# Designed miniproteins, single chains, continued (3): the designs that were tried, part 42

Each design is a single chain, and the fold is of that chain. pLDDT is the mean over its residues in the fold that is shown.

## One batch from the design tools (miniprotein)

Design m9447
Fold by ESMFold2-Fast:
Structure m9447 (fold): chain A 76 residues (1-76)
Amino acid sequence: MASLMASEEELRKQVEELYEKARELLEQENPDESKIASLIAALGIVGAEASIAGHEEVAEYARRKARELRELLEKK
């Protein structure tokens, strides 16, 4: 699978991009909860890929960012 061989740098970049997109959506007057939930799920997938690849620091980073977004989404 193409994504399975992603580098630590590529996975970290994906986490950052997904987190920033979700944060931007949360800052809107009418946040799209479905899109935010989809981005949180994508962070979970990236975290799993990082863990499988042995990049535990990135995996923890992805899990932390997903948790932060879930807490913000539930507050709405």
Scores: mean pLDDT 79

Design m9448
Fold by ESMFold2-Fast:
Structure m9448 (fold): chain A 85 residues (1-85)
Amino acid sequence: NEEKIKEYKERIEKDPKDWKAHLNLGDQLLSMGKWEEALEYYEKALELAPPEERTGVLRNMSIAYFMMGKEDKAAEYLAKAEELE
């Protein structure tokens, strides 16, 4: 949804540390098959998010890597998510 992408980009412009905006933008890009772009926003969300919130980001990063055919990376990020509970 282009409207939601614009909203999340505006949130990031006003507060670059809004990890939820980075996560939600990554999720929109993932749903559109823009896996490399989704990973950029997920990496930033993971950096900014508190430890207890990182599991969902890591799972979505695993999905993006799997869709890109990077099976070893997909397994690595899934294992990281499971390690956090």
Scores: mean pLDDT 84

Design m9449
Fold by ESMFold2-Fast:
Formats: structure tokens, C-alpha cells, sequence
Structure m9449 (fold): chain A 73 residues (1-73)
């Protein structure tokens, strides 16, 4: 599954690829809040080394807004 692929990439510290896999997992299962959280974490870790990646920053913002909608508490 895309979620399992994301976990493997995350453990390998391939954070951009991990984020892409976790975002695919959310497309397959929109209620997978763990995949959405891991996508956000992966993007944040990637951006620590690549702070000028505007596409990754935009994706992180989109993930944050989705998380607010799914878990308002």
C-alpha cells in the first residue's frame, strides 16, 4: 500500500518521497489521519534541509488545513 511505502521511505530518511507516498495513501483512504500527520511530519523534516522549496511549503500548508478539518479538537 502507499501507506506502507511511505513508512519504508520515512525510515530511510527519504522525506520528500515519504510525503508523496503518504499523500497517495490519503487519496486511497481520505480518513487515514495517520497518513496525513506523517505527510506533514515528512514535509517539515524535508524543509529543514530544503527551506527554499516553495512547492513543499505549499503542500505542508495544505496538509495543515486538512488536519484542522479532520481533527478540530
Amino acid sequence: SAFEEGLRLFTQRRYKEAAEAFLRAIEEDPENVEALKLAGLSLALYLEEHPDDEEAKKKLEEVGEKLKELDPN
Scores: mean pLDDT 84

Design m9450
Fold by ESMFold2-Fast:
Structure m9450 (fold): chain A 73 residues (1-73)
Amino acid sequence: MKKEEIKKLIEEAIAVAEAEGRTDYVQALRNLLKLGDELGEEYLKIAAYGAAMVLRQLGHTELAEKAKKAADE
């Protein structure tokens, strides 16, 4: 998956967390996304794993699986 596709998936996770009123998750995911942008693609994969865990905790299992796949590729 391309860097921009991984970023979009993390941004989708942020939007889900915002809709659920989970501001702590929003801040954590935004910090991970920024770190991935600054330090490179391996850190974007870490951010995608973080997004997958947040989405799973919020009950969005299908989107969580997409985020995990983005981290694995």
Scores: mean pLDDT 80

Design m9451
Fold by ESMFold2-Fast:
Structure m9451 (fold): chain A 83 residues (1-83)
Amino acid sequence: DEQRIQEARSALDAAEGAVKTAEELLKKGGDPQEIYNILVAAELLASYAITLAEGLDPEIAKRAQEVLDRVRKLGKEVDEKIA
């Protein structure tokens, strides 16, 4: 299922890019609400990649789960800055 794997890779690449952008913005004291919105987008993209790759490509699913773990950690840090 080449189409599904390509879609999963695209979603994963976008999710990884989004979480890196959020990390950079957080380090330079960017807007916490903007960072949170980027993390929400990264979570949705990573979840989509897992759904597409499940049973087809365990490496993509694993990398997408790593993105979700990073999003959870960053989201908690952003929540502390908003409070």
Scores: mean pLDDT 84

Design m9452
Fold by ESMFold2-Fast:
Structure m9452 (fold): chain A 107 residues (1-107)
Amino acid sequence: PEKTVVSVHETTSNGKKIKVEVTVVSSPDEPPIVEVKVYVDGELVREIVVSDTAVVEQGDVPTEVEVDPAAGKFTVTVEYDNLKVTVTVTVNPDGTITIDIKTERLE
């Protein structure tokens, strides 16, 4: 069966509202798809779609993506306005999905 998990993290940096939305779609016979969207003051500034076949990025926000499909682990790092957001998605062997969102200020 197809599983969809959504996680949202909201913070504020330099007077701007930052929203990070992570959507994971997983099926037993298909590689997981991880979508990360970054919003600033309600505007979509970055969209990243990660799978075992391709990484598709949009926007002008600095981003680093690390994918280990064999281990079921995806790490996305987004830096904006001295704010560093790290999203780690793990697809466990039993098909459960863990999403961890870490926010760090660089000043």
Scores: mean pLDDT 66

Design m9453
Fold by ESMFold2-Fast:
Structure m9453 (fold): chain A 55 residues (1-55)
Amino acid sequence: MKAVIEAEDAAGNVSRTEVEIPEDAAEATKVLLEKAAELRARGLTVRTVELLKAK
């Protein structure tokens, strides 16, 4: 399935990043945590995570 991560930079700009995640909850959590860590390393603040159902 897919997730969308909304992140805000120091200037208040919001970006949306689509991430392909596995259906297994534990593996999906790891992927999302890694992506959130990447965004934070870039100076972004993670605001929301939305799970999208894949067809």
Scores: mean pLDDT 78

Design m9454
Fold by ESMFold2-Fast:
Structure m9454 (fold): chain A 58 residues (1-58)
Amino acid sequence: SSSKYLNKEEAIELAQKEYGLSEELAETIFNFADSDGSGKVERKAFEALARALKPAAA
């Protein structure tokens, strides 16, 4: 689905809780996802970036 959006605070919290990323890295991911400059990012796009920037860990 492509109907869910995150603001910056929600995206950072999601990245920290779901992917264990630091706040700094989460902000970096959000900046890439927010290329539209709208201040909101699609959750699916954000998750794709989070996976790309975080190494796979078992």
Scores: mean pLDDT 72

Design m9455
Fold by ESMFold2-Fast:
Formats: structure tokens, sequence, C-alpha cells
Structure m9455 (fold): chain A 63 residues (1-63)
């Protein structure tokens, strides 16, 4: 399935602030980034999982 635009936007937002993230959040983003590169092949369930992981990093980045 194609990657939803909301996932693309969130990924790009987090990528743009990557240098301001804590080392733990950078590691989490690096792990998500590996999955993101193949996300066009993901099932609906895998796309939801990817979205939730990105949202989690965004929330934690505000702390």
Amino acid sequence: MDVPQSVVDLYNQLKSIYSTLSPDLQKQFDDVSKDYKTASTFSVSQQVGLSLRLIGIQIDSEL
C-alpha cells in the first residue's frame, strides 16, 4: 500500500529536528527510518504501527 501523506509529513518533520532529539529518541527514529524506507510494501496494520511509533517519538520529543 502507498504510505499515507500524514506518515510522510510526520517522518519528514521528525527528520528535520533529528539533531535536537535525545540519543534515545534518535535511536528510536533510526529504527523507524529503516521500516519507513520499505513502508510502501506495508499492510494496513503495519502502516498503523509505523504511524504510532512516529507519533510516540513526536510526543516524547516535547519532553
Scores: mean pLDDT 76

Design m9456
Fold by ESMFold2-Fast:
Structure m9456 (fold): chain A 103 residues (1-103)
Amino acid sequence: MSLEEELHLVLDLSGADPEALRELKRTIDEIVKIAKELGALVKEDGNRYEIEVTPELREKIVELLQKHSEQARAEGRPSVAAFLQGLADAVRNAKRIVIEIRE
């Protein structure tokens, strides 16, 4: 299938806001965990993760991101909440997710 619906996440540790970075890192770790628990193909290469997104996995990732967005909003972090909501919307249209961590 074509790679037209691929979401790339690049986490730059050198320039990121520490609180936003913490939320991103936690969210990425939970996405990878859910993908593995659902038996999705997760390719790991050092600081890079590639995840094939099934409809079931997509729904669970979106639910997780929305839950984290609502929590960030409740904690008075509207920028983090907006970011997580935007990420949830992007994931709804993704067939593959690529995550890279940069130092």
Scores: mean pLDDT 70

Design m9457
Fold by ESMFold2-Fast:
Structure m9457 (fold): chain A 64 residues (1-64)
Amino acid sequence: MSVEEIAEFLAEKLGVSKSFVRSVLKLAQIRSVEDLLRPGVREFLAAMLGVSVGKVSEAVRELL
């Protein structure tokens, strides 16, 4: 799965713009789905995107 596909999926699931998700993924150095499982990444995405850690964790599970 490409970074563009990850950004599109997360934008749809979290109700955030794809461009904003893409910028946050770049800042977190996400290059693959496996990078979303790194310690602190889900918490960082939740804080940056203004959503709960639970919502991010559910979206990440659907990508796997």
Scores: mean pLDDT 83

Design m9458
Fold by ESMFold2-Fast:
Structure m9458 (fold): chain A 80 residues (1-80)
Amino acid sequence: SKEKIEEAIKLGLELAEEYAKEHGWTIEDVSVSVEKLDDTKTKITITAELTDAEGRRHVLVLTLTVDEETGKIEIEVEVV
């Protein structure tokens, strides 16, 4: 449902902001992509471009897989 996807996007954005805050990193840019995997599953990818305390650039990728039947959200986190 639209509401579940909107809630998952909001959760992912909040997690990216919390990650940046906890590490003392600055968010430079954030992009969101939404991909329907099947009739019950939607994949949301949140990509945050970050700058650390030393001015080095990092990319935080949050992948949220929403199961619209069960309401479960699986979250994967990658930082480079």
Scores: mean pLDDT 87

Design m9459
Fold by ESMFold2-Fast:
Structure m9459 (fold): chain A 79 residues (1-79)
Amino acid sequence: MAGAEAAQEAVRKAGGEKGSAKDLGLAGGLALARQGVDLDHATSGSTSAAYKADKDGSGEVSGEDGAEAVYEAALKGGY
């Protein structure tokens, strides 16, 4: 729970109205890594979730949509 919440907050703060899915995924992954998740696993999973939130293929996602996707992915991973 703490990991998923930290990742969600980091992504929401980084994305604002719309931001790069890559940058949002990295922000979420780094927040998970600070909670003790393996860095490669955390950043890969968070980045994948952010890209899945990109519904129009622009490479950009809102902070809210990115945050929700990363939060759900982290919870499924047990974080």
Scores: mean pLDDT 76

Design m9460
Fold by ESMFold2-Fast:
Structure m9460 (fold): chain A 80 residues (1-80)
Amino acid sequence: MLERIKALAARILAATPAEHRAEVQGQLTRILAAIEEGNLEKALELVDELLAQPVVQANPEVLALVEEIRRLIEEELRRR
């Protein structure tokens, strides 16, 4: 899971407009840290915060990639 989410994070950053890239990278770093700590509930909350961002909602490619991260976290939570 973590490796797949890291790959999705890289794709999100590549698809994010340059002026918003640092902000989105900071949010993705927080999500990855929560996953590495095993706190999937916190990771899911942080993903929902990222989904609410105007830059994500305005970019269909970024939105789809963030929604895929959310789905992967939900799958892992259901296995526990």
Scores: mean pLDDT 85

Design m9461
Fold by ESMFold2-Fast:
Structure m9461 (fold): chain A 70 residues (1-70)
Amino acid sequence: TLYVVTARVPAERRAAIEAAARALAAELGAKHFMQESPTVLGLVFETREAAERAAARLEALGAETTVRPL
């Protein structure tokens, strides 16, 4: 089972949060990184623990996140 993190980002912080999300994808071993819209990012992980860690760190930066199994 894969886990997807969906992060909704404020437009004014989009570039900074996107850069952080890309760094987190590399750090936590994301299998996939997607920009679904200008304000919505997706990261896919093999474990729920990695997905929840990514979500928590993105929330600390001002994103609204959800984690769900794929």
Scores: mean pLDDT 81

Design m9462
Fold by ESMFold2-Fast:
Structure m9462 (fold): chain A 70 residues (1-70)
Amino acid sequence: SVADAEKARELKLEVLEIWEKLKEEGASVEEIKAAMLAKVEAADLPEDLKAQLKETIEDHAKLEEERERK
């Protein structure tokens, strides 16, 4: 539904904010990824939308992990 899509978009912005905050605090990419995934799992959303958000988080974390290791 449109309402679920809006909630998913808002949650995506929230997990990006978690990324920014934890990065500033010196957390590892693994710790940040775990926190973001936990936020998505706790959300009241259809599993399909959660899967899409988890994929976005995985992509973002993978890109940053590659940057840190190079």
Scores: mean pLDDT 77

Design m9463
Fold by ESMFold2-Fast:
Structure m9463 (fold): chain A 84 residues (1-84)
Amino acid sequence: GMSPDLQQARSVPSQLLAEAIKMAEAGEDPSRVRALFDRALEVARQRLAQAKAAGVQPLIEWMEALIEEIRRRRREYEKRLEEE
């Protein structure tokens, strides 16, 4: 299994994404929702760089997938916001 440090590296950006989605669904202020999406993406990119430097293939794959999901969810949110 993953070390606790690797598990924590994955969980933080995932939690930020989950909070961004939750706030978006609750109709919270767009500036706050965008800040969470931006923070999730920043943390995920930092974790990906660290994983690549350490050569941890499972974490590289997880972070790349998570970055794609964050980008997709952000685009969906912006599209919905434009329709309002």
Scores: mean pLDDT 81

Design m9464
Fold by ESMFold2-Fast:
Order: sequence, then structure tokens, then C-alpha cells
Structure m9464 (fold): chain A 90 residues (1-90)
Amino acid sequence: MKEQVLEDIKRALETALNMLKKAKEAREQGNEFDADVYEALALISLAIARDTAEKAGLTEVAQKLNEVGDAAARDIDKAIEKVEELLKSL
């Protein structure tokens, strides 16, 4: 059953990655409203992934997801990089 948990985390991370990329594109276009919406959706997806990891006892994955969440609030490029790295490690 851990395989299903990892797939759920991967899907949430893929959603977060897509939303972060859309937020970056929207900000480049000067569309601050869409950028804020996409960032909020990315943070929700990251929170779901973190909660799923914590409940499954995947402490290291949960810790890395906390680091991604912190990056998403401060530096979107770093957040994108961290999500891509985490997806490759799962």
C-alpha cells in the first residue's frame, strides 16, 4: 500500500509543479491575479502531499515538502527546482 501513497504524493507534486510554472508565466505577463491564484493552488497541492507523507510515516519526504513550501513563498524558481528534484527521487 506504500506504492499508492507514493503515487498520491507524486500526483500532488505534479499538480504543484504545473501550478508554480503557470504562476511564473502569469507574473511574467503582468497578470498578478492569476499568478496569486496559481501560487495558492500550488501551496494547497504541496500541503496535501505533506499531509499524505506525514500520515504514511514518510518523515524525510514530509521534511523535503516543508522546504518546498518555504521556497514557494519566497522564490518560485527555487520551488520549481526543488519539486522537480523531489519527483525524481520518488
Scores: mean pLDDT 83

Design m9465
Fold by ESMFold2-Fast:
Structure m9465 (fold): chain A 82 residues (1-82)
Amino acid sequence: SEKPTEEDKKIAKKELIKAIELTLAGKDTAKYLEDIKEKYSDAVVEAMKEILSKWREEMAAVKTEEEALELLRELLKELKEE
């Protein structure tokens, strides 16, 4: 598997922020994610998965849509604090 470069990780963070913002706005995130896969390399997608892996346990504990949205807001805040 192709390892993400530092540039791939920056792109992944930027696109992940946008995907979360679209989800919180109630927009079609599935199409946006497919467009990312077509536009960027697999390395960018792998970098996105690595970022999300830190939140795996919290995501698995989510039982309601509101809890999912709250977790996404928290993740978005952390990603933007850089």
Scores: mean pLDDT 75

Design m9466
Fold by ESMFold2-Fast:
Structure m9466 (fold): chain A 65 residues (1-65)
Amino acid sequence: SEEQLLEDYKRSIEYLYKNSGPLGLYLFKKEIENDSRLSPEQKKELIEYIDELMKKPAKNEKVIK
C-alpha cells in the first residue's frame, strides 16, 4: 500500500537522522528521488520532511512557539 511505503520511508528517515546524521539523510534523499514506486507528491513530502530535520539538528534544538 502507498501508505505503508510512506511510513517505511519516514521510519528510515528517523533512523538515519539519529544514527547517520546529515550525510545519511543526503544519500537517502537521492534514493527517494530515484524510487519509481513513489509519486511526485510523495517524493516532495519525504524530501521536505528530511529538509526540515536537517534544518533542526537534535544537538542544537531551539523551540519557538
Scores: mean pLDDT 74

Design m9467
Fold by ESMFold2-Fast:
Structure m9467 (fold): chain A 91 residues (1-91)
Amino acid sequence: MEALEHVRRAIEAAEKGDFETAFEHLQRALDLAGVPPLFQEVALKRFEELKSKPPRERAIGLARLTAEIFQAMGLEDLAAEVEKLRDELEK
């Protein structure tokens, strides 16, 4: 699942503090999932708020944000897969 792969890479990059790579992969994931541009802009703006958080909280926050967007779009299977990624980060 190409969109999910980009979500995973975005979360990994955000945890490492590579915000440019994280932002790029988040944009690709949202585009591949068919999220409209307006919702993409909202997601990317909320991602900027995560930059000041500690590494683990950035990763968890990005996973939560992405799952919320997918749920809002009715993409329940993608949202569930992203929630699994978040659960792995919390262990």
Scores: mean pLDDT 82

Design m9468
Fold by ESMFold2-Fast:
Structure m9468 (fold): chain A 93 residues (1-93)
Amino acid sequence: SREELLREFREALRKAGVGHSDALVEALVKAFLGEELSEEDKEVLIREASVKEEKLEEFIERVRKAKDAEEIAEIAKEYFDETIREMLLSLLS
């Protein structure tokens, strides 16, 4: 059920140490189920999951192909860590 997926995604993100809102969890569940994402959903992924706009389509496709909530949490952490790395590198100019 959708409610079960929302719960599993929240738990996986919490265990992975990824910050999340109800809006982020809903956007990730929509992507996983192959549902159409609204502009607000995309904005949440960019802002809260720190997914770069140019990598958004790639991120959504990876989430859609993920096997479970744990893999989605790992994907979200990968994209977050990469964005932080690039931000830190830009500060060391």
Scores: mean pLDDT 82

Design m9469
Fold by ESMFold2-Fast:
Structure m9469 (fold): chain A 55 residues (1-55)
Amino acid sequence: GASALEVARALLRAEGLSAENVTEAELKGMAQAVAQLSGASFEEGLAAVREALGL
């Protein structure tokens, strides 16, 4: 199965989101989606999204 970080990278690429254009609401929404798809917690999903964005 895909890790939270792999899922985060795939979703960010699909949505065209980068550190320069992502909003706080989009960041939280992506974190929730990553958590659900990878079976991780929201906090793990948020950390994965931030890492994938270089934040």
Scores: mean pLDDT 84

Design m9470
Fold by ESMFold2-Fast:
Structure m9470 (fold): chain A 88 residues (1-88)
Amino acid sequence: MTVMQQALAQFDELVAQIDEMSIEQVTEKVTQMLEEILKATGGDLARTMGVLNGAVIEVNTRLEAEKREGLKQKILEAVDAAMKRILS
């Protein structure tokens, strides 16, 4: 399984539970995923960001098609918070 496939699988699990989760819980799961991607890339920040951005685009495209734009915003907020935690 590729790093991208792992990230997408984790986002799918997150989206399945997201309606019952606080923003803090979503941020924690996204942070864990980002840490796993960073480890898989050997600490290569550019590759990590490429994988994360690709996964976020794919998930958000599906959420837009499903008219779940509120979840898109929640994911984007969690991704921003997770990046701030791991990359700063």
Scores: mean pLDDT 79

Design m9471
Fold by ESMFold2-Fast:
Structure m9471 (fold): chain A 55 residues (1-55)
Amino acid sequence: SAAVLARLQALLRAYAAGELSVAELVAGIVALQKEEGLSGHEMSELVEQARLALD
């Protein structure tokens, strides 16, 4: 969803800015996956979309 994508983009931006460690980024992604009930495949696709949108 657009809301999940926006939250992933925010996490990736914070990580790129040095505001989050790798462990904090991974924890945020895992928490979002569990909260939204997404499969590993669905989350992988959303992370890819979020990363491409930041380039």
Scores: mean pLDDT 81

Design m9472
Fold by ESMFold2-Fast:
Structure m9472 (fold): chain A 83 residues (1-83)
Amino acid sequence: DREAKARALIDKRGYGKTTVGEIAKELGISEKTAAKIYAKLVKDDSAAAIAAAKANITDPFELDVSIAMAEIRRAVADITAKN
């Protein structure tokens, strides 16, 4: 429920335009809870991006770069959720 609303906000605004504070304000939840939801959504998007890359990218170097970028985004979101 709250995750679906956070997903809709991110889809409309983009990750760079959607902050943990905006998610917290829009959903009426704590910033800590919003950070956990944000980290989960980044993790889900990273998994989907890796799956899509494996299906569409035939060059091993481009595949490795795509996977690395997805993992970096997940790590940054995890750090944000811990603070």
Scores: mean pLDDT 73

Design m9473
Fold by ESMFold2-Fast:
Structure m9473 (fold): chain A 71 residues (1-71)
Amino acid sequence: SEEELIAQIRELVEKAKAAKTIEEIIEYLNKALEVAQQLSGALGLAAVHDLTEALEKVKAAKTVEEAKQAI
């Protein structure tokens, strides 16, 4: 269901925020993006765009602190 997909995205984003390395943040955000791609309509489009932007900023970050600012 849409509700279950949203909950899964939220859990993965929280795990990214709690991660200790940039690699872990990227892994959790990529998993969240995969789930977001299963959503349809405006909500799905917004989630995919937001997660894609966050991922680009995290990949450009030089520290875990900087990466977490992107989430």
Scores: mean pLDDT 87

Design m9474
Fold by ESMFold2-Fast:
Structure m9474 (fold): chain A 82 residues (1-82)
Amino acid sequence: SIREEAIEYARKLAKEAGLSQEDIDKTVELLERAFDGGPEAAEEAIKQAEKINPTSAKVLKEALEYGRRREGEAVRAHIEAG
């Protein structure tokens, strides 16, 4: 699923940035909340991630954008194929 791809992308970015496992897990939890709640939940998740550390907020933003882009690609591919 695109959600799983975005979560794995977030884990990869967070590991590359040197985040602790606890900060990675918290960032992933916030990412899942952002996907469930729409734009207001995404903005709130980013604010909460900034309280963990600035790198968590950056990772969360990039993972959300990745997920949105992948979902748009999937929708477009379905329209073009159907």
Scores: mean pLDDT 78

Design m9475
Fold by ESMFold2-Fast:
Structure m9475 (fold): chain A 62 residues (1-62)
Amino acid sequence: AMTAEELERYLGAVHAPGGIGMPWEKLAELTPEEIKAYFEKLGIKLSDEDAENIAAWARTRK
């Protein structure tokens, strides 16, 4: 499983100006399934565990 620090660095790259840019507040509103669907649309495959970790982390940042 990714650590919170690894996850923050990974998502920081996709939130950069000129990147795909979904803010943490929006990620915090999504379920793990919706997060998986969002990243799959962008060509990124997430595990169920990764999606759950992203959801939990985003809710912490909100």
Scores: mean pLDDT 66

Design m9476
Fold by ESMFold2-Fast:
Structure m9476 (fold): chain A 107 residues (1-107)
Amino acid sequence: MSKEEKLKKAEELFEKGNKALAEGNYDKAIEYYEKAIKIYEEINSEDIEKIAEIYLNLAHAYLEQGKYDKAIEVAEKGLEYAEENNASEEVIKRLREAVELAKALKE
């Protein structure tokens, strides 16, 4: 698969993940987001905002399932990625809020 074909597939998976999340299909949302992020990593994508948003949405899917440890892990990984790559203050703030929420709900 070309880099362009991989990028298109990652974008389609991100859209499918968002649809599944909106429909409350959290298992499918997680599956699609994990597949999307793996492709973005393989092609060394510079789409920092989209990658950060995938981590945020993946964390929210785990939160909705009550999988707080996984939500913390994913949100912290997304936050580290977003901060290291100078993502927007908005997505960084939302990732911090997701970490804090998951920690509060675990207690």
Scores: mean pLDDT 87

Design m9477
Fold by ESMFold2-Fast:
Structure m9477 (fold): chain A 61 residues (1-61)
Amino acid sequence: SMEEELRREIAEALGRMAVAVAKHAPGATPEDVLRTGERTAERTGAEEALEVAREAAEELE
């Protein structure tokens, strides 16, 4: 349904935002970013958050 699609899209967007904030936090480490992505994926079911976190962590290395 439209509502299910919207909920998924919002969860995915929130996951991307959380990872971006973690990446730009003072003293951010790759581990911090990966942990943020893992927690977001677990809480929202948005597996894409973990993939985005992996990419962001690589950029911090």
Scores: mean pLDDT 74

Design m9478
Fold by ESMFold2-Fast:
Structure m9478 (fold): chain A 59 residues (1-59)
Amino acid sequence: SSAEQERRKQLLEEIDEGMRQIIEGVMNTILKNGKMTEEEAQKEKERMLAILDKERAKE
């Protein structure tokens, strides 16, 4: 039904937003704790977000 499709879309949007927030928070924490350089943290963040974008594009 259209209602079920809309609910699935909203759920996927909430999951996507939650994942982006987790990725950003984790990378900011790693950077703050000096476990990675700023360049390494930015590159890894971009890689994770690219994977998330690719998975979202399939749905």
Scores: mean pLDDT 78

Design m9479
Fold by ESMFold2-Fast:
Structure m9479 (fold): chain A 83 residues (1-83)
Amino acid sequence: MSKLELVEELLRELGEDPALAPRILARYEQLVAMGEADAESRDPNKSDVDYAAAALQTAYALVTGRELPAEKAREVAERLLSL
C-alpha cells in the first residue's frame, strides 16, 4: 500500500472525498519536513509518531475544514511512517 492509498482509505472511512488525498498528503509531508528542519524546538518527550499524528491532524483540518480524531490520526501516522 502506498502513502497516497492509505490517505485515500482514511478519507473513505470518514465519508470524505478520496480525491482530497493528494492535497492532504502533500501538506502532511510539508509539515513533517518543517518539523524535522526545526529539531531544536521539538519536545524531547514526544515521539516521531506524536509529531506525525499532529501533522496529519493539521493537514486534514487545513484541507477539509474538519477535525481528525487524535486516535485515528495516530493510527494512520504510524502506518505512514512504516511505509
Scores: mean pLDDT 80

Design m9480
Fold by ESMFold2-Fast:
Structure m9480 (fold): chain A 80 residues (1-80)
Amino acid sequence: DKEILDEFLELFNNPNVSLEEAIRKVAEKFGVSEATVRRLVLRDLRENQSEWEATIEYLESSGNFKKAEELRKLLEQALK
């Protein structure tokens, strides 16, 4: 599952790739459902909440507000 998460992060770091596009591409690459990719990403967000919160703050300070908002919404979903 590390390979799925690593690929997701690499794709999501590209400013031209949306959250949904990253999920779709990772799902296609590994031959899994988009729901499976989303579940694995949400699990990682729950397990490493403080690290992801620090990443959101860094993105905001760097002017990458779009990615910061996408991560914040995903983190809120993970914690529910």
Scores: mean pLDDT 79

Design m9481
Fold by ESMFold2-Fast:
Structure m9481 (fold): chain A 93 residues (1-93)
Amino acid sequence: NRKKELDETYERGKELAEKAIDLLNNHPEAPTEEMRETMLQAGRLLLESVKGYVELGEYEKAKEAAKELALLAFRVPDEELQRIAKEAVELAE
């Protein structure tokens, strides 16, 4: 139930992160408003997954979600996305 809800949140975040990376590959020089919003939404969903997994004691899943978010943040120089990624990594440690 709760674990399933978090797994679904993680999958949604991962799908949006993959969409954002695809958009970035097509527009590497000029990120659109849609691309940035997609990246931020992916980051927020992945951070929610990290927080929820930590609360459930699912530390390995929390680390995987934080890693996915860190990889997304590494691809783009967005300060808010990097802030969210740092929070996720610190929570998963």
Scores: mean pLDDT 80

Design m9482
Fold by ESMFold2-Fast:
Structure m9482 (fold): chain A 61 residues (1-61)
Amino acid sequence: LPVLSVEEVEQMIKDLEEQKKLIEEKIKKGEIPEDVGQKQLDALSEQIKHLKKVLEELKKK
């Protein structure tokens, strides 16, 4: 959607944090190679970081 609410951004952050936990579990189970899993975790962390900045901008409005 072209317009995001604070609630929508907060939900997206929570969803990404849950995905990060699932990737960590897959690494522990050996479903994903450690190197590949770490890159996925780094990508999710960057996305969460970006969304937190968006959330701060929305709170300012």
Scores: mean pLDDT 80

Design m9483
Fold by ESMFold2-Fast:
Parts: C-alpha cells; sequence; structure tokens
Structure m9483 (fold): chain A 63 residues (1-63)
C-alpha cells in the first residue's frame, strides 16, 4: 500500500512538471494559434491527471 501511494504521488509530480513544459512551449511557440491552443489543452489534461493521481493516493491512504 505504501509503495503504491508513493508511486501515485510521484506520478502526480511528473504530470505537474509536464504541464509546466506545455505551458512553456505554448509561450515560446505562440506564432501558431492552433498549436498554442493544443499545448494549452495538453497542459490542462496533465493537470487533470495529476489531480486524479492525488485523489487515488488519498483514497489508498484512508484504507
Amino acid sequence: KEEKIKELLEKAEEHREEARRYVKLAGELSSDRELTLRYIGEALREIGDSIQALLEAEKLKKE
């Protein structure tokens, strides 16, 4: 149980870091509106995945 909680917390951090990378890409490559919006969408998806991993870790912690 403890190892799985640790893995979920590490995955949440990885998704957070990937979201930051997509935000930077959107800022640097802003010459293309469609590509910029795509990177913003990917960042939001990564944030959602990070939140889901944190919620699953909390559920396991209470078991």
Scores: mean pLDDT 79

